# Designed miniproteins, single chains, continued (4): the designs that were tried, part 42

Each design is a single chain, and the fold is of that chain. pLDDT is the mean over its residues in the fold that is shown.

## One batch from the design tools (miniprotein)

Design m13441
Fold by ESMFold2-Fast:
Structure m13441 (fold): chain A 79 residues (1-79)
Amino acid sequence: IEELTAEIKEIGAKTDPSDPKSVAEALREIAKLFEEKGLPNVAKAYEMLAKELEETGEVSEETLEKAKELSLPELEKLL
């Protein structure tokens, strides 16, 4: 998971936090990394956040809650 952390940091460094499209692209790259590591529900959560951010420029509390609900059970299995 050291490799995954380094990869996420690299994506973050390339991201412009003031540009919703840049942030959405970063979230999709992070989703792809989690899918490759066998965490498909975490990946799906990040894709969900990216899609709303790309379409609306913001992430709603409803979408954020759904993303957490989707990712938490999979993350819990790692703890």
Scores: mean pLDDT 76

Design m13442
Fold by ESMFold2-Fast:
Structure m13442 (fold): chain A 65 residues (1-65)
Amino acid sequence: MMEQQRQQQLDELVDSVKRQIRDDPRVSPEQAEEMIRRIEDAYENSESLEEIEEVISEVLDQVYA
């Protein structure tokens, strides 16, 4: 049960970040798709929650820092 809760929170975070990137007028459509691909690749291939969070943080820093 606790693992399902953490997975749901991660899924919601990933979806929220992808929507935020797509909806940001400062980010071009091509740049948004590239950043979303990086997040999706990390989500698919990562073995740890912390690694996925680090990739999301780095992508957001490139856009919103």
Scores: mean pLDDT 72

Design m13443
Fold by ESMFold2-Fast:
Structure m13443 (fold): chain A 60 residues (1-60)
Amino acid sequence: MDAVKENFLEALRAAGSIPLAQLRRLMSLVLSPAQVTEFLAEMEAEGLIRVEGDTVVYVP
């Protein structure tokens, strides 16, 4: 999960925000839909991202 987390955070940092549908599609290349949901919840709990409706925002 660390390499996926680093790649995801790098992409978010560069973009500032990513549509949730696009992010789920990118992460589904390496994770199941359930794992994507758990991963996003874990990162939001760590204060690294915020999920607002259909958009994911980088906040660290």
Scores: mean pLDDT 75

Design m13444
Fold by ESMFold2-Fast:
Structure m13444 (fold): chain A 85 residues (1-85)
Amino acid sequence: MPSQDELVDQLMLLYSSTQSLLDHKRVRDLREQLKKSSPEEQVKLVDEIVEEIRRKASQTPDNEESQELLQEVQKLAEQLKKRAE
């Protein structure tokens, strides 16, 4: 089974693909914050990441890649939340 750190790494890899190169440091800092966060804080941060990706996907509803990315991020978020229980 993937470790919690592996799930965080997968989520952040997908999230980084939605961000510009100018946001690279912010994405890195967020990844480190997630790994150091309590389960409750981790769930909150994951929900914020999913919400940002959902907002971007809603701007391109006809873009299948954006919709698939959102679905994959939501699946990883659910797995992280289950492991945080």
Scores: mean pLDDT 77

Design m13445
Fold by ESMFold2-Fast:
Structure m13445 (fold): chain A 80 residues (1-80)
Amino acid sequence: SPATAEELRAKLREEIETLRALLPSLDPEDRALAEEMIARLEEILATARTAEEIVAAVRELQERLAERLGLEEALAKLRA
């Protein structure tokens, strides 16, 4: 069965913490963009109302940022 909105929010918070853990390993440009990604994920947590909205917003963010940032490891964890 699909995850509930509350379960997805909890998982998303966990993934944000994982991204934060990667920040020291990134160069300054990638770090700044990763921090922007974290901020956008926090906005999704604040504004998304349904599980479908969370999933759609996160996927769109991942696709947009993966190509630009090259953060394969961080974004793959959010995808999985």
Scores: mean pLDDT 76

Design m13446
Fold by ESMFold2-Fast:
Structure m13446 (fold): chain A 93 residues (1-93)
Amino acid sequence: SLEVLRETFGEEVAEKFAELVKEADEKADLPPEEARELVAAQTRELLEKIAEVSGAKKLAEIIRRVVEAHLAGEVLPPEELQEEAEKVLEELK
């Protein structure tokens, strides 16, 4: 929820989430495939904002690599993503 995001990551992340929810509401009639692409793009933007405000450069790097692999038609190994995500989460504890 918006309140949980605000309490966990702060107001800037909560504001970004509210912006993305408004955009999704305005585009509610999109076909399922386009809706999935919108959700993926919005998830990326939210995670980039979380990385920016938290100072988690590693999280931003993981997001960048996933996007670059997708654009190149490559699949980033799930095990490599999981290991880097666990390392970032451990550093944020």
Scores: mean pLDDT 64

Design m13447
Fold by ESMFold2-Fast:
Structure m13447 (fold): chain A 96 residues (1-96)
Amino acid sequence: SLVDELRQLRLELARLLTDYLNGKISKEEFYKRFDEIVERALKLLEPVDPETAKRIRELHEKMKEAYEKGDDEKFLEYAQEILRVLDEAIRRLEAA
């Protein structure tokens, strides 16, 4: 189901973030893989929750800007916020 696919993508994002925080992958590798998974989640989310998809896109753009500026604290903050927003959207879709 759509909800099951979104849950799997969110779990993959959470694992990727944990691996980055534990120093198992580089920031560059983390950013590339995180970006790919976020884009897949947005494609699934856009037709069913366009407002949340827009919010995640805005956070993702800010995350990209932080990455380009070398602002590691803001980069991590936006990555974590994307996970929170996606989790909230999944919970709402599950309740529908």
Scores: mean pLDDT 89

Design m13448
Fold by ESMFold2-Fast:
Structure m13448 (fold): chain A 79 residues (1-79)
Amino acid sequence: MEAEAQRLEEEAGRKYLEAGRLAAQSSLETVQLASLGLTDPSKAQQYFNQAKKLDPQLGDLTQQYYNLKQKYQQLREEL
């Protein structure tokens, strides 16, 4: 179970770096929406949906990172 949590953390880290690279090439509005999705759990899906409308690649990648972080947190609570 610890090895599984570590793999999810490593995968989330890789997607975070990829999202950062894409953010450097995206609009400020898209980057702001993606960042709000990462920092506000109650509205995360709304912000990711808005980011996807402006930049589908960055929006999808940021949502995938968020989902991996949620799975990692759940595994840590079960350990």
Scores: mean pLDDT 75

Design m13449
Fold by ESMFold2-Fast:
Structure m13449 (fold): chain A 60 residues (1-60)
Amino acid sequence: MKVTTFTITTNGVRLKDLKLDDDPEKGKQMIDDGNVFVNGKPADGNTLLVYGDVITVIEL
């Protein structure tokens, strides 16, 4: 299991538009599986991100 945490440095990007993995389909699957968190809360692919948001990704 790998846990990755990073901060958003832009405004107006949606979670689904982040490069969470080199394979965009894998990134989408991580979100759909509930393994991506925004500010410690589960988020969906349409979650609008702002500067300073903390993204946590759990890879099983």
Scores: mean pLDDT 78

Design m13450
Fold by ESMFold2-Fast:
Structure m13450 (fold): chain A 71 residues (1-71)
Amino acid sequence: MEEFEKKLRELLKSKGLPDYVIEIVLRVAKKLGITDEEEFEKLINDILTGNVSEELQKAVQEAAKEIEKEK
């Protein structure tokens, strides 16, 4: 599990995303039950292209609130 999260963080960093956005994307993937690398790449593309379902929008908002609450 830890190795998978580390690999995903490296993938997101390679796309030039700031740490805050990386944290949001990882939490969204966890909320949506994404454990597969291919599904994770699709999630990143959906977020970047604005192909946002209501479920995805809600997950992003919840992840952002959680990160702000931890500060």
Scores: mean pLDDT 75

Design m13451
Fold by ESMFold2-Fast:
Structure m13451 (fold): chain A 107 residues (1-107)
Amino acid sequence: METATYTLLVRAPGLSAEEVLRIARDAVEKALKDLGFEIVSKEETPTRARITAKKGDTTVEVDIEAVGPGLVRITIKVTGPNAETVANKLVSKIVELLREAGLEVLD
């Protein structure tokens, strides 16, 4: 089964790590739903969020971790048919929504 993994660094210097994580989590959840994924599990702490979503034979796992003041890391893992294509679409949508929310995406 195919697997694709992407990592994004997301920054907002004027916000707390918890605030950046909350905004990033909301953007990820919206991107998943907009692309037709169903969220099947969600774990959350003040410094980390983990979201698992499914669509047919494709599973997406997203880890969002506070790594410094105003800075979070988003790791997106897609497993299933055409994982790289699905991951590219999902990453593009997440980046769009993060930028619309006023966050900097550092690649």
Scores: mean pLDDT 86

Design m13452
Fold by ESMFold2-Fast:
Structure m13452 (fold): chain A 85 residues (1-85)
Amino acid sequence: GKKLAQEAARHVAASAILVIGADYALELGDKTAARQLIEGARFHIERAEELAKQLESQGYTDEANEIRELAERIRKEVEELEKKL
C-alpha cells in the first residue's frame, strides 16, 4: 500500500504542475508547448487512476478514493484547457 499510494500521489502532483505550465503556455500564445504539457498531464492522471485501482484491490479504499478525487479535479482542469486549443 504505502509505495503505491506514494507513487500515485507523485503522479497527481506531476499532473497538477503540468496543468499550471500548460495554462501559462496558453497565456503566452504557445499552443504547441501547451499541447505537450496537457498530454503529459493526461499521462500522469491515467497512471494515478491505474494505481488507485491497485490500491482499492488491496483494500486501501480510502487512499484510492482520495487519489481518484484529486485526479478527477485535475482532469476537469485539463479538459477546460483543451477547449482553449
Scores: mean pLDDT 90

Design m13453
Fold by ESMFold2-Fast:
Structure m13453 (fold): chain A 75 residues (1-75)
Amino acid sequence: GKKEIEEEARKLGLTPDVHELEPGVYGVRLRGGTNTKSALELARKLGELVEKNSGYETLSVSGGGTTGLVVLRKK
């Protein structure tokens, strides 16, 4: 759930903002990028870790400015 995603993001030193968009689907905003490229890299890294450790799948990764966005679905 929300807490599992927040814990994985915190292990990476990230500040997550996690919202349940629909049952089992979470939108995660990540701040801490210096530009769009680093923001996208942070979002991808979070997706990889929650897929490996928490049984999620990454539906999308996007970014704008210093903010990354990842959408995750619980398997």
Scores: mean pLDDT 77

Design m13454
Fold by ESMFold2-Fast:
Structure m13454 (fold): chain A 65 residues (1-65)
Amino acid sequence: DEKLEKLKKALIEKYGISEEEAEEIVEILKSHKDLGVGIQAVAEWLEEKYGVPRDEAIKLVVESL
């Protein structure tokens, strides 16, 4: 999906996340049937691994979709 590819690029360029880790984040989103739950799971991953504030992580994911 072009939207998911845009999210991967934003993560790599803004936070220096590797291509492999960005793909893992996309798979987390795709694994959740509820989009809100998927967004929250990704935001928690970004907060724990890269120190991205949760509100900023949620905004980034939502704006990329």
Scores: mean pLDDT 78

Design m13455
Fold by ESMFold2-Fast:
Structure m13455 (fold): chain A 58 residues (1-58)
Amino acid sequence: SKQQKIEEIERELQEEQAQLDEEYQRLQGVDEKKAIQIQTLKLFLQIAADSEIFLLEK
């Protein structure tokens, strides 16, 4: 169902975001440019997930 697919997307996003958060913490104060790139990747993944969920709901 649509709900199951949405839950799968949300779980995948949470796992990917957690990995990126760990990398961000490691780079924070060491490499600011790479830390910003990680935040950009997090935003991209969120937008991609939100778009897929939007298409599933509509």
Scores: mean pLDDT 82

Design m13456
Fold by ESMFold2-Fast:
Structure m13456 (fold): chain A 84 residues (1-84)
Amino acid sequence: SASSKKLSGKRTVELTEEGTLTVTEEATIEENGVKASFKVTIVVTADGKAEVSVEVDPSLPEEVKKLLEEQIEPVEKYAPEALK
């Protein structure tokens, strides 16, 4: 392949004594000197409410942005009760 890319990722999981679960996923893609990052934060409270927040670098490829949006819908649909 003529393309070269570097991928890095970080996941942080935190559970408070109050029963709030926070999952933060950060990823950076660097290809041909172009760097793009995104961050997904999922917060689940002790009462079972789930909130998903996505922060995307404006320079991130549109195809990747679409993929991230498609991944969020399954989390909201399938995970809310399992996150209690």
Scores: mean pLDDT 64

Design m13457
Fold by ESMFold2-Fast:
Structure m13457 (fold): chain A 88 residues (1-88)
Amino acid sequence: SPEVEQDRRLLDRYEARVDALIAQADAAVANNAPRRDLILIGASLAVLAIALSVLAKYSEDPELAERARELADRALDASVALDAAIRA
């Protein structure tokens, strides 16, 4: 359906953004970036995790819903790990 195709395109964009933010977080930690920058990256990952959780819950395609849920978990885990790194 057009809705499933739209959700798939949205998921692909969210996946690219999560991957980019995780890479940015890793680089920022490695380069001792300011705490504020790390917090902003973590906040962006947390917001994406919420959006992906909504997509997972309301997607009509079970496979797409599962991919969105896995990506939401990955984004949230990365946000939590970044918060732990900031506190270290």
Scores: mean pLDDT 89

Design m13458
Fold by ESMFold2-Fast:
Structure m13458 (fold): chain A 79 residues (1-79)
Amino acid sequence: SLGEEAEALLKELVTRLSTAAASALFDLLGRIRDMSLAEALAGVRALADRYGLSPEERELLERLVTLLHEHHERQAAAS
């Protein structure tokens, strides 16, 4: 499921990220329901720039927010 894939990506990212970067990630994810996909991806760029994320970490983060955005859109459509 999208939720299981997102959880696996989140666990990998948290293992790779500093505590400060992980905290900023959780703040971004907490707001993702109120964001368009474009806004969420802009948040990823800002976070990657601020915390010096590698290209690999940035790619995992972009995939994570895309999956979570799709999951939230599907939940909204079902409600």
Scores: mean pLDDT 80

Design m13459
Fold by ESMFold2-Fast:
Structure m13459 (fold): chain A 94 residues (1-94)
Amino acid sequence: MSVLEILEELREEILETLKDYPELAEKVDKVFEKLEKEVERLLKQGDLEAALLYIRITFHEILELAKKEASEEEVKKVEELIRKSMERIEQAIA
């Protein structure tokens, strides 16, 4: 599975988790749109380290957005989804 496919799956799973928070879901969706474009650009230029760093920073931003508006249960689910996806991305880039 490619890094971009992992990001798209994570986007879908997080948006489903946050479905009861439509304004938050829209903000997160826009963050993923920017993330996917920048990661595609960095991967095309072969800058794997920059792609990984950008992903880590953006995942932290998504989690902080969820912490402001979502319940503790949904935040924990977002944290788990991010952690698992980061492990998959690191394996895909390596």
Scores: mean pLDDT 88

Design m13460
Fold by ESMFold2-Fast:
Structure m13460 (fold): chain A 85 residues (1-85)
Amino acid sequence: GPSFEELVEQIAKLLDLDEEEKKELAEIIRKAAQNDEKTATRVAQTLLDMIKAGVPAEDLYIAFGPDLDAEDRERFRRILERHVG
């Protein structure tokens, strides 16, 4: 299947993220996955599939937010609120 980097690139393209936002999203996902490559790839794939299915930003935040620390929850919310609506 696609690599983690390829999945993050596809998410960034769909959400119209800049290079800094794309790097920030990659960091958020890797930290949520405790830097486990297989878990990070699964999380990125799930997020991509939900975005493609038209899941709204609020529901993405509810689904993934609890796995993030407080700083990364705020970063993730800002990325979603700006680009997914």
Scores: mean pLDDT 84

Design m13461
Fold by ESMFold2-Fast:
Structure m13461 (fold): chain A 100 residues (1-100)
Amino acid sequence: EEDEIAEEAVRFADAWLAGIEKALTKELSQEEIDELIERYKAFIEKNLPKVKNKKVQERVKSLIEEAENTDDPEKRLELYRRAALIVSAEIFFEWIREKQ
């Protein structure tokens, strides 16, 4: 039930990320990486409190903690991007579920 919903949001985020990863394999400058991280952080800070599913909140928090513990800028960007996509997917699925 709730675990299935959280898993669906994660699977959607993973599929979405896989679709864009091919375009993102190109070398980004440190400045571009830092700017993208700050945009993803701002999105998460604004939208994570809107997520009702505690399993999704815990998953996002885990990704943020991993991102803050890495010294690899590209891995940090990837983790923040994944966290933001999971938040986006869950908000979208919560909105759809309210319509059905």
Scores: mean pLDDT 74

Design m13462
Fold by ESMFold2-Fast:
Structure m13462 (fold): chain A 91 residues (1-91)
Amino acid sequence: MEDKKKIEELEKELKEMEEELQKLVPEAWAAYEAGDEEKIRELRRRLAEMLLKAAEIEKEIAKIKKDEELIKEIEEAVERLRKLMEEEEAA
């Protein structure tokens, strides 16, 4: 029953992250339209970091729910995000 409260707390953090991500998307689009490469790089890095953190929160929720398939999907998404961050750093 304590798991319900933990899920609610984690879902609250996830919603806060989602709101931040929603703010980044239009900002990234505006920077892309303006050709602001520096701003685009900053926003992409921040987006990747936020997505990584959100994925960790979703994984915690999935562990509480014992959803092994969802945990696997989240782990794959995290790996893809890390690879994207490494490619941005190399470029």
Scores: mean pLDDT 77

Design m13463
Fold by ESMFold2-Fast:
Structure m13463 (fold): chain A 100 residues (1-100)
Amino acid sequence: STEERVEALLLHDLEVSKATIESLPIPEEKKQEMLRLLDRAREAIRARDWEGAIRTNEELIRLVDEALKELRDDFRSSLDLFSIGASLLVNRSALRRLLA
């Protein structure tokens, strides 16, 4: 039936999401929270509670977006520190050549 095909597709998409989340370099506590929401979404889909499934999926999307933003900000901060370090090394080299 159409509902059975929709259920199968949604459950497959959740398994793909689970594998992706498990591979993310994020704190274990955040992974467990996301995995818990995936389990809740799966149960809603199996019960054909589409409203509950949508609500849970929206919560999961929010958490995933927050985690990705945190990873991006950490990486950017690391790049900024690297840039400062490089500038300091160049300045030190110039000072050494001036005997200062």
Scores: mean pLDDT 66

Design m13464
Fold by ESMFold2-Fast:
Structure m13464 (fold): chain A 90 residues (1-90)
Amino acid sequence: MSASPEEVREHLFQAAAHVLAAAVYLALMKAGKIDEEEAARLVAEHARKAIEHAEKALALKEKASEEAVASAEATLETARRLLEEAERLL
């Protein structure tokens, strides 16, 4: 298997990017710039993608630094909270 620290970094980047996207859609909803149902759908979509990538990074933890593992765990927890919030609105 070609798993490397670079692959862990890519999954962490993707997870962080999806968390940011979910947070942006929640902020737009709170500002009245986007419909609540549409925002909830987009937040859920991005939160699920963030969970997938964070879990993939954690699956490679033996190839990751302690900082990368901690980052993946924090991102996973944030993504799960965003998904729960979105699911309450759907």
Scores: mean pLDDT 84

Design m13465
Fold by ESMFold2-Fast:
Structure m13465 (fold): chain A 99 residues (1-99)
Amino acid sequence: ASKEQILRAIALELQAIGLIIELELGLISPEEAVERLEELLAEVKELLAEGADKELILRVLELLKEALKLVLEKTTDPEVKERAEKLLKEVEELIEELK
């Protein structure tokens, strides 16, 4: 991976960790969290398409998976639940493909 790809992956990891903390503290709604997680997954897919190292991508995907599980635990909204379940499936499929 290039220095830029490594730094972008680290930035995505930090954003995912921040979302987990914000969800645990109730500083962000599950709906807002799922919207941000959809954006983060799109950025991860872009990094993967650009040839970033699979190990870097896997680290971000595992954090997105944990954040999505937390959204599912905390949401009472059926629409948010459906979005989070769909996104979790995509993340889990990508993790399996990259192993």
Scores: mean pLDDT 89

Design m13466
Fold by ESMFold2-Fast:
Structure m13466 (fold): chain A 80 residues (1-80)
Amino acid sequence: GTISATFDASDESAGNALVSQISSLTGTVDLTVTVTTSAGTSTGSRTMSGSQAAEAVSSAIDTVQDLGLTATLTVTVTES
């Protein structure tokens, strides 16, 4: 299946819900994370385990929050 979410980086409820959904996946997944700020858009994609994908999303949220920027995250996880 595919999990997809778009949310503001400051939305802790949306971020936590997404990380929880991804962490429940037991197989290999394809993760794509897009971060959109006033400075532009950055996208990364990688194949990994569901637990690694959850850690990567959590890390991306923390990094964006630490930068103090207004940002929107778009995350897509596809089970392979």
Scores: mean pLDDT 82

Design m13467
Fold by ESMFold2-Fast:
Structure m13467 (fold): chain A 71 residues (1-71)
Amino acid sequence: SEEERAEIAARLNAAEDALVTGEITDPKDIELINRAMGEYLKAALYRGVLKDFESAEEHLRRVAALLDQLP
């Protein structure tokens, strides 16, 4: 849904901000955020360019699963 996409985007933005401010320093957490960014880019390309909404939702679920592993 649009609400779920907005929530995931907000969570990812907050994680990015925490990296920039130095709030997250654990290499494992940094790797999780980097992976989440990659999955979010794939979701955006599937939705915006390829119009493959099922693949876009799958990659968004992967973003959420990665972010859920953060403390």
Scores: mean pLDDT 86

Design m13468
Fold by ESMFold2-Fast:
Structure m13468 (fold): chain A 93 residues (1-93)
Amino acid sequence: AEAAAFLRAVADAQAEIARELGDEETAARLEAAREARAGMSKEEAEQLKENLIKNTEDPAWREEIEAAKSMAELGEILARRIREAYAALQAAL
């Protein structure tokens, strides 16, 4: 259930951005892919968390990822960062 919650949060954020850009086809594809990935194992989920920590250059974001107690919480952190990155890009344009 936790892996599914993680993937749902990330996919929902990406689909939301795709819809805002008018790309409904990509949004629908991301939603379909979310359900297909519901089978992510606990080992794959733990590996993903470790890879995110290793590849994150922002110390504050690394601390948030490291402090996440569940895959669902990690998914919420990633979804928020995706939305923040998009908002920053929009403000720069």
Scores: mean pLDDT 67

Design m13469
Fold by ESMFold2-Fast:
Formats: C-alpha cells, structure tokens, sequence
Structure m13469 (fold): chain A 78 residues (1-78)
C-alpha cells in the first residue's frame, strides 16, 4: 500500500505485536470481532506496537487518513 505496510502481526503472551511502516500520518484502528482493541495516531516511518488483547481470533487492521480508510487487512492469529 502507498500508505501503510504491515511487516508482522503476532500474538505473544496475551499481547498483539505489530511491526510496520507508515508513509503518511494517520489513525490506526485494530478490531477483533467488530470490537476496537486499539486506536492511535501513527506518523510516517517505522513503528512497533504491543497491545493487550483478549486472545486468538480474527484481527482487522485499518489505517485512516483524512477520514478515509486507505488500508484494511484481516489476519487470523492463534
């Protein structure tokens, strides 16, 4: 994507570890089964996030720039 790359998404010890790179400033929103588990601003450059989550399942990662969803990816984590 011209806005965001997700390099890895793993579940370790009840935490979601996400590594990526943003090419634009935006809001990252992560949902599990329709419920928001993370919401935060991401600036251009590499990022690493460690987020407390309710465990295994389908996680949807959205990146929002100027109110528009410019990236969306769903990952099954176990």
Amino acid sequence: SEYLEIKSATLENGKLHIEGKAFKKGKLVITKDGKVVYEGNIYPGEFKLEIDVPGPGNYTIKFIVDGKVVFEKTVKLE
Scores: mean pLDDT 87

Design m13470
Fold by ESMFold2-Fast:
Structure m13470 (fold): chain A 74 residues (1-74)
Amino acid sequence: APAPLSAAERERLRARIAELEERHPIVRFVLELLESGESLPGEKYEELLEPVLENREALEEALRARRLLRASEA
Protein backbone atom coordinates (compact mmCIF):
# COMPACT_ATOMS: atom_id res chain seq x y z
CA ALA A 1 0.00 0.00 0.00
CA PRO A 2 1.29 3.54 -0.69
CA ALA A 3 2.63 5.14 2.48
CA PRO A 4 0.81 8.34 3.49
CA LEU A 5 2.81 11.44 2.59
CA SER A 6 3.48 14.03 5.31
CA ALA A 7 1.92 17.49 4.92
CA ALA A 8 5.38 18.90 4.14
CA GLU A 9 5.99 16.26 1.44
CA ARG A 10 2.60 16.94 -0.17
CA GLU A 11 3.26 20.70 -0.11
CA ARG A 12 6.69 20.13 -1.72
CA LEU A 13 5.14 17.99 -4.50
CA ARG A 14 2.38 20.56 -5.13
CA ALA A 15 4.98 23.36 -5.26
CA ARG A 16 7.08 21.34 -7.73
CA ILE A 17 4.04 20.68 -9.97
CA ALA A 18 3.22 24.43 -9.89
CA GLU A 19 6.84 25.26 -10.83
CA LEU A 20 6.74 22.78 -13.74
CA GLU A 21 3.38 24.19 -14.92
CA GLU A 22 4.80 27.75 -14.85
CA ARG A 23 7.99 26.82 -16.76
CA HIS A 24 6.29 24.38 -19.16
CA PRO A 25 2.73 25.44 -20.12
CA ILE A 26 2.14 22.06 -21.82
CA VAL A 27 2.35 20.44 -18.34
CA ARG A 28 -0.57 22.58 -17.09
CA PHE A 29 -2.59 21.78 -20.22
CA VAL A 30 -2.05 18.00 -19.89
CA LEU A 31 -2.83 17.98 -16.14
CA GLU A 32 -6.02 20.01 -16.71
CA LEU A 33 -7.04 17.60 -19.49
CA LEU A 34 -6.52 14.62 -17.15
CA GLU A 35 -8.49 16.36 -14.38
CA SER A 36 -11.44 17.07 -16.72
CA GLY A 37 -11.38 13.61 -18.32
CA GLU A 38 -12.05 15.26 -21.70
CA SER A 39 -11.06 13.43 -24.91
CA LEU A 40 -9.22 15.24 -27.69
CA PRO A 41 -9.87 14.60 -31.40
CA GLY A 42 -6.92 12.95 -33.20
CA GLU A 43 -5.84 16.15 -34.96
CA LYS A 44 -5.56 18.01 -31.63
CA TYR A 45 -3.60 15.13 -30.13
CA GLU A 46 -1.13 15.29 -33.05
CA GLU A 47 -0.69 19.07 -32.49
CA LEU A 48 0.43 18.27 -28.90
CA LEU A 49 3.09 15.68 -29.85
CA GLU A 50 5.94 18.14 -30.53
CA PRO A 51 5.51 20.27 -27.34
CA VAL A 52 5.01 17.05 -25.31
CA LEU A 53 8.24 15.54 -26.69
CA GLU A 54 10.16 18.81 -26.16
CA ASN A 55 8.93 18.89 -22.52
CA ARG A 56 8.85 15.12 -21.92
CA GLU A 57 11.08 15.08 -18.80
CA ALA A 58 9.11 17.86 -17.08
CA LEU A 59 5.79 16.20 -17.99
CA GLU A 60 6.93 12.79 -16.69
CA GLU A 61 8.04 14.41 -13.40
CA ALA A 62 4.70 16.23 -13.02
CA LEU A 63 2.70 13.06 -13.76
CA ARG A 64 4.78 11.10 -11.22
CA ALA A 65 4.19 13.78 -8.55
CA ARG A 66 0.45 13.82 -9.35
CA ARG A 67 0.28 10.01 -8.96
CA LEU A 68 2.06 10.17 -5.58
CA LEU A 69 -0.33 12.88 -4.33
CA ARG A 70 -3.42 10.94 -5.45
CA ALA A 71 -2.09 7.66 -4.00
CA SER A 72 -1.62 9.40 -0.61
CA GLU A 73 -5.38 10.16 -0.58
CA ALA A 74 -6.24 6.43 -0.57
Scores: mean pLDDT 76

Design m13471
Fold by ESMFold2-Fast:
Structure m13471 (fold): chain A 82 residues (1-82)
Amino acid sequence: SKEEKVSKQVQKIMTLAFRDALRTKDEEKRKAILDQLTKLTKLMSEENPDVEKIVEEIEKLMELTDEETRKELEELKKEILS
């Protein structure tokens, strides 16, 4: 289903961003990524998750990640929108 596809891609996105948070030596960047992951978790926990809001929060998360991770997140974001 579309809901299963969105959930799967968001879980992959969160895992990749969390990987960046664990690898960074920048405490401010780590905190920002973790705060953004908390927002995504809250949106995903809603009875009917708002895909547009989820995508907006993913775009904010992408700005916080390394270029390599950001490219991976962009591909996963395209899967959510297809």
Scores: mean pLDDT 84

Design m13472
Fold by ESMFold2-Fast:
Formats: structure tokens, sequence, C-alpha cells
Structure m13472 (fold): chain A 80 residues (1-80)
């Protein structure tokens, strides 16, 4: 079953370094779609679509480890 990884970042995280981390992890776990879905005054939300919940959970765990804690608000996995 397809799953979405929802990444909530502080707006200051909207830079090339954070984008490369997200892109690298998305490619590693086989993301089929992804992009910025919401921009608020303080936060940015990025979604990555994966072909399975197992791959989405692995990607979410690595994203939580690789993205600086000061820039990361949260990572959630939800059914697509």
Amino acid sequence: MKAIVKITLKKEALNDETGEIISKIGRKYGAVAGGIVEVDDETVTVELEFPSEELAEKAAEELEKEIPKDLLVGVEVEPA
C-alpha cells in the first residue's frame, strides 16, 4: 500500500542543503513523487510518496536522523 512521508520544517530550512538531504533519502527509498505542499509564516511542509509503508517508515527514520533537529518540526507517515 502506498504511503506519504510528511516532513514539517522551519522556514529557514528551505535551502539547498536540506533539499539535497530530502532528495537523497527520497531516491534511496524509491520515492515516486514529492515536493513542497504548504508554506506558512514559520514552517514549510514537504511530502514524499513511497510505493509501500515499509519504505516510507525507513525514509522517515533516516530523515529524522539526517535533518538538523533545530530545523525539523516533525516527520509523519500516513497512508496514500
Scores: mean pLDDT 81

Design m13473
Fold by ESMFold2-Fast:
Structure m13473 (fold): chain A 55 residues (1-55)
Amino acid sequence: SNITAERIYEAMLQLGLDPLNDADVDRFLDTFLPELDDEQKAALKEEIKKLALSR
């Protein structure tokens, strides 16, 4: 339901990253969204994981 998480999910797949791999998600967020704090990163990681599991 989060359009930001959906965009990240699609971008990660296009870059050959795994949305279910915490290290790949952390690398993506640190590279493209470095302004996010740990709480915001954790919330986005959970939404990305839910999207990956539902697809």
Scores: mean pLDDT 82

Design m13474
Fold by ESMFold2-Fast:
Structure m13474 (fold): chain A 61 residues (1-61)
Amino acid sequence: MSAEEGLEKLREIVENSKNEAARTIAGAGLQEAEELLKQGDEEGARKSAEGGIRAAEKAGA
C-alpha cells in the first residue's frame, strides 16, 4: 500500500463508516499520515496510515 492509498482508505472510513469509534480512529490516523507526508516522510505516512486502518478495523470499521 502506498501512503496515498492509505490516506484514501482512511478518508473513506471517516466519510462512510457507521461506527463512531472507527471514524474517530481513522480521522486521527489520517491527520498523522497527512502531517508526515507534508514533511516528506512517505514511509512514515504509509506506516501511520496502515496502523490507523488496522486500529479502525479492530474498532468495527
Scores: mean pLDDT 82

Design m13475
Fold by ESMFold2-Fast:
Formats: sequence, C-alpha cells, structure tokens
Structure m13475 (fold): chain A 94 residues (1-94)
Amino acid sequence: VTVTMTAIAQPSGVSQAKGTATVDAEDVSRYVLEISSSTGDAPVLSVANKEGVATVTGVADLDAPVTFTQKLYEQDDSGELKLVATATVTSSPL
C-alpha cells in the first residue's frame, strides 16, 4: 500500500486549508480522510473515491492563523479506524 498526503493553505479572507490523500491499495474505499481545526470545530470527513483519492476542506472564520490537522484512516474488517498518516498546515486569512 502506497499513501501520498498533502495539506495546502488556501488564500482567502478566512483561515482555510485543503487536504488531499492519494491511496494505492486493493480496496481504496476503506480509506477515510479527516480534517480538523485547532479551534475545536467538528471535523470534516471524506471517503476515498474509486481512484483512491480523498479531499477535504477545513474552514475557520477567524481573523487569526489556524492550524489544521488532517488524518488518514484505514477501516479494518471490524469497522475500526486505524490511523495511517497525519499532516498539519497553518492557514492565515488574507
């Protein structure tokens, strides 16, 4: 299994980040990408598509830099999510 994960701060009037994970695996539908902000808002989740790509966007309506944490999980046969990869990015409003 090969995993590539990126997190990119988006230029906007609010703190915003886009997370992308690309998974090369036999069952890509098992993979879930999550993005959460340092503000404690509810995380955003996306399941990998048939091509092994999952994309999430985190937004925080603050006039201050916000750190976004993205986590890639693999769902096992018991339905439990196992952490595979993590990345962080800080976004500042323009």
Scores: mean pLDDT 75

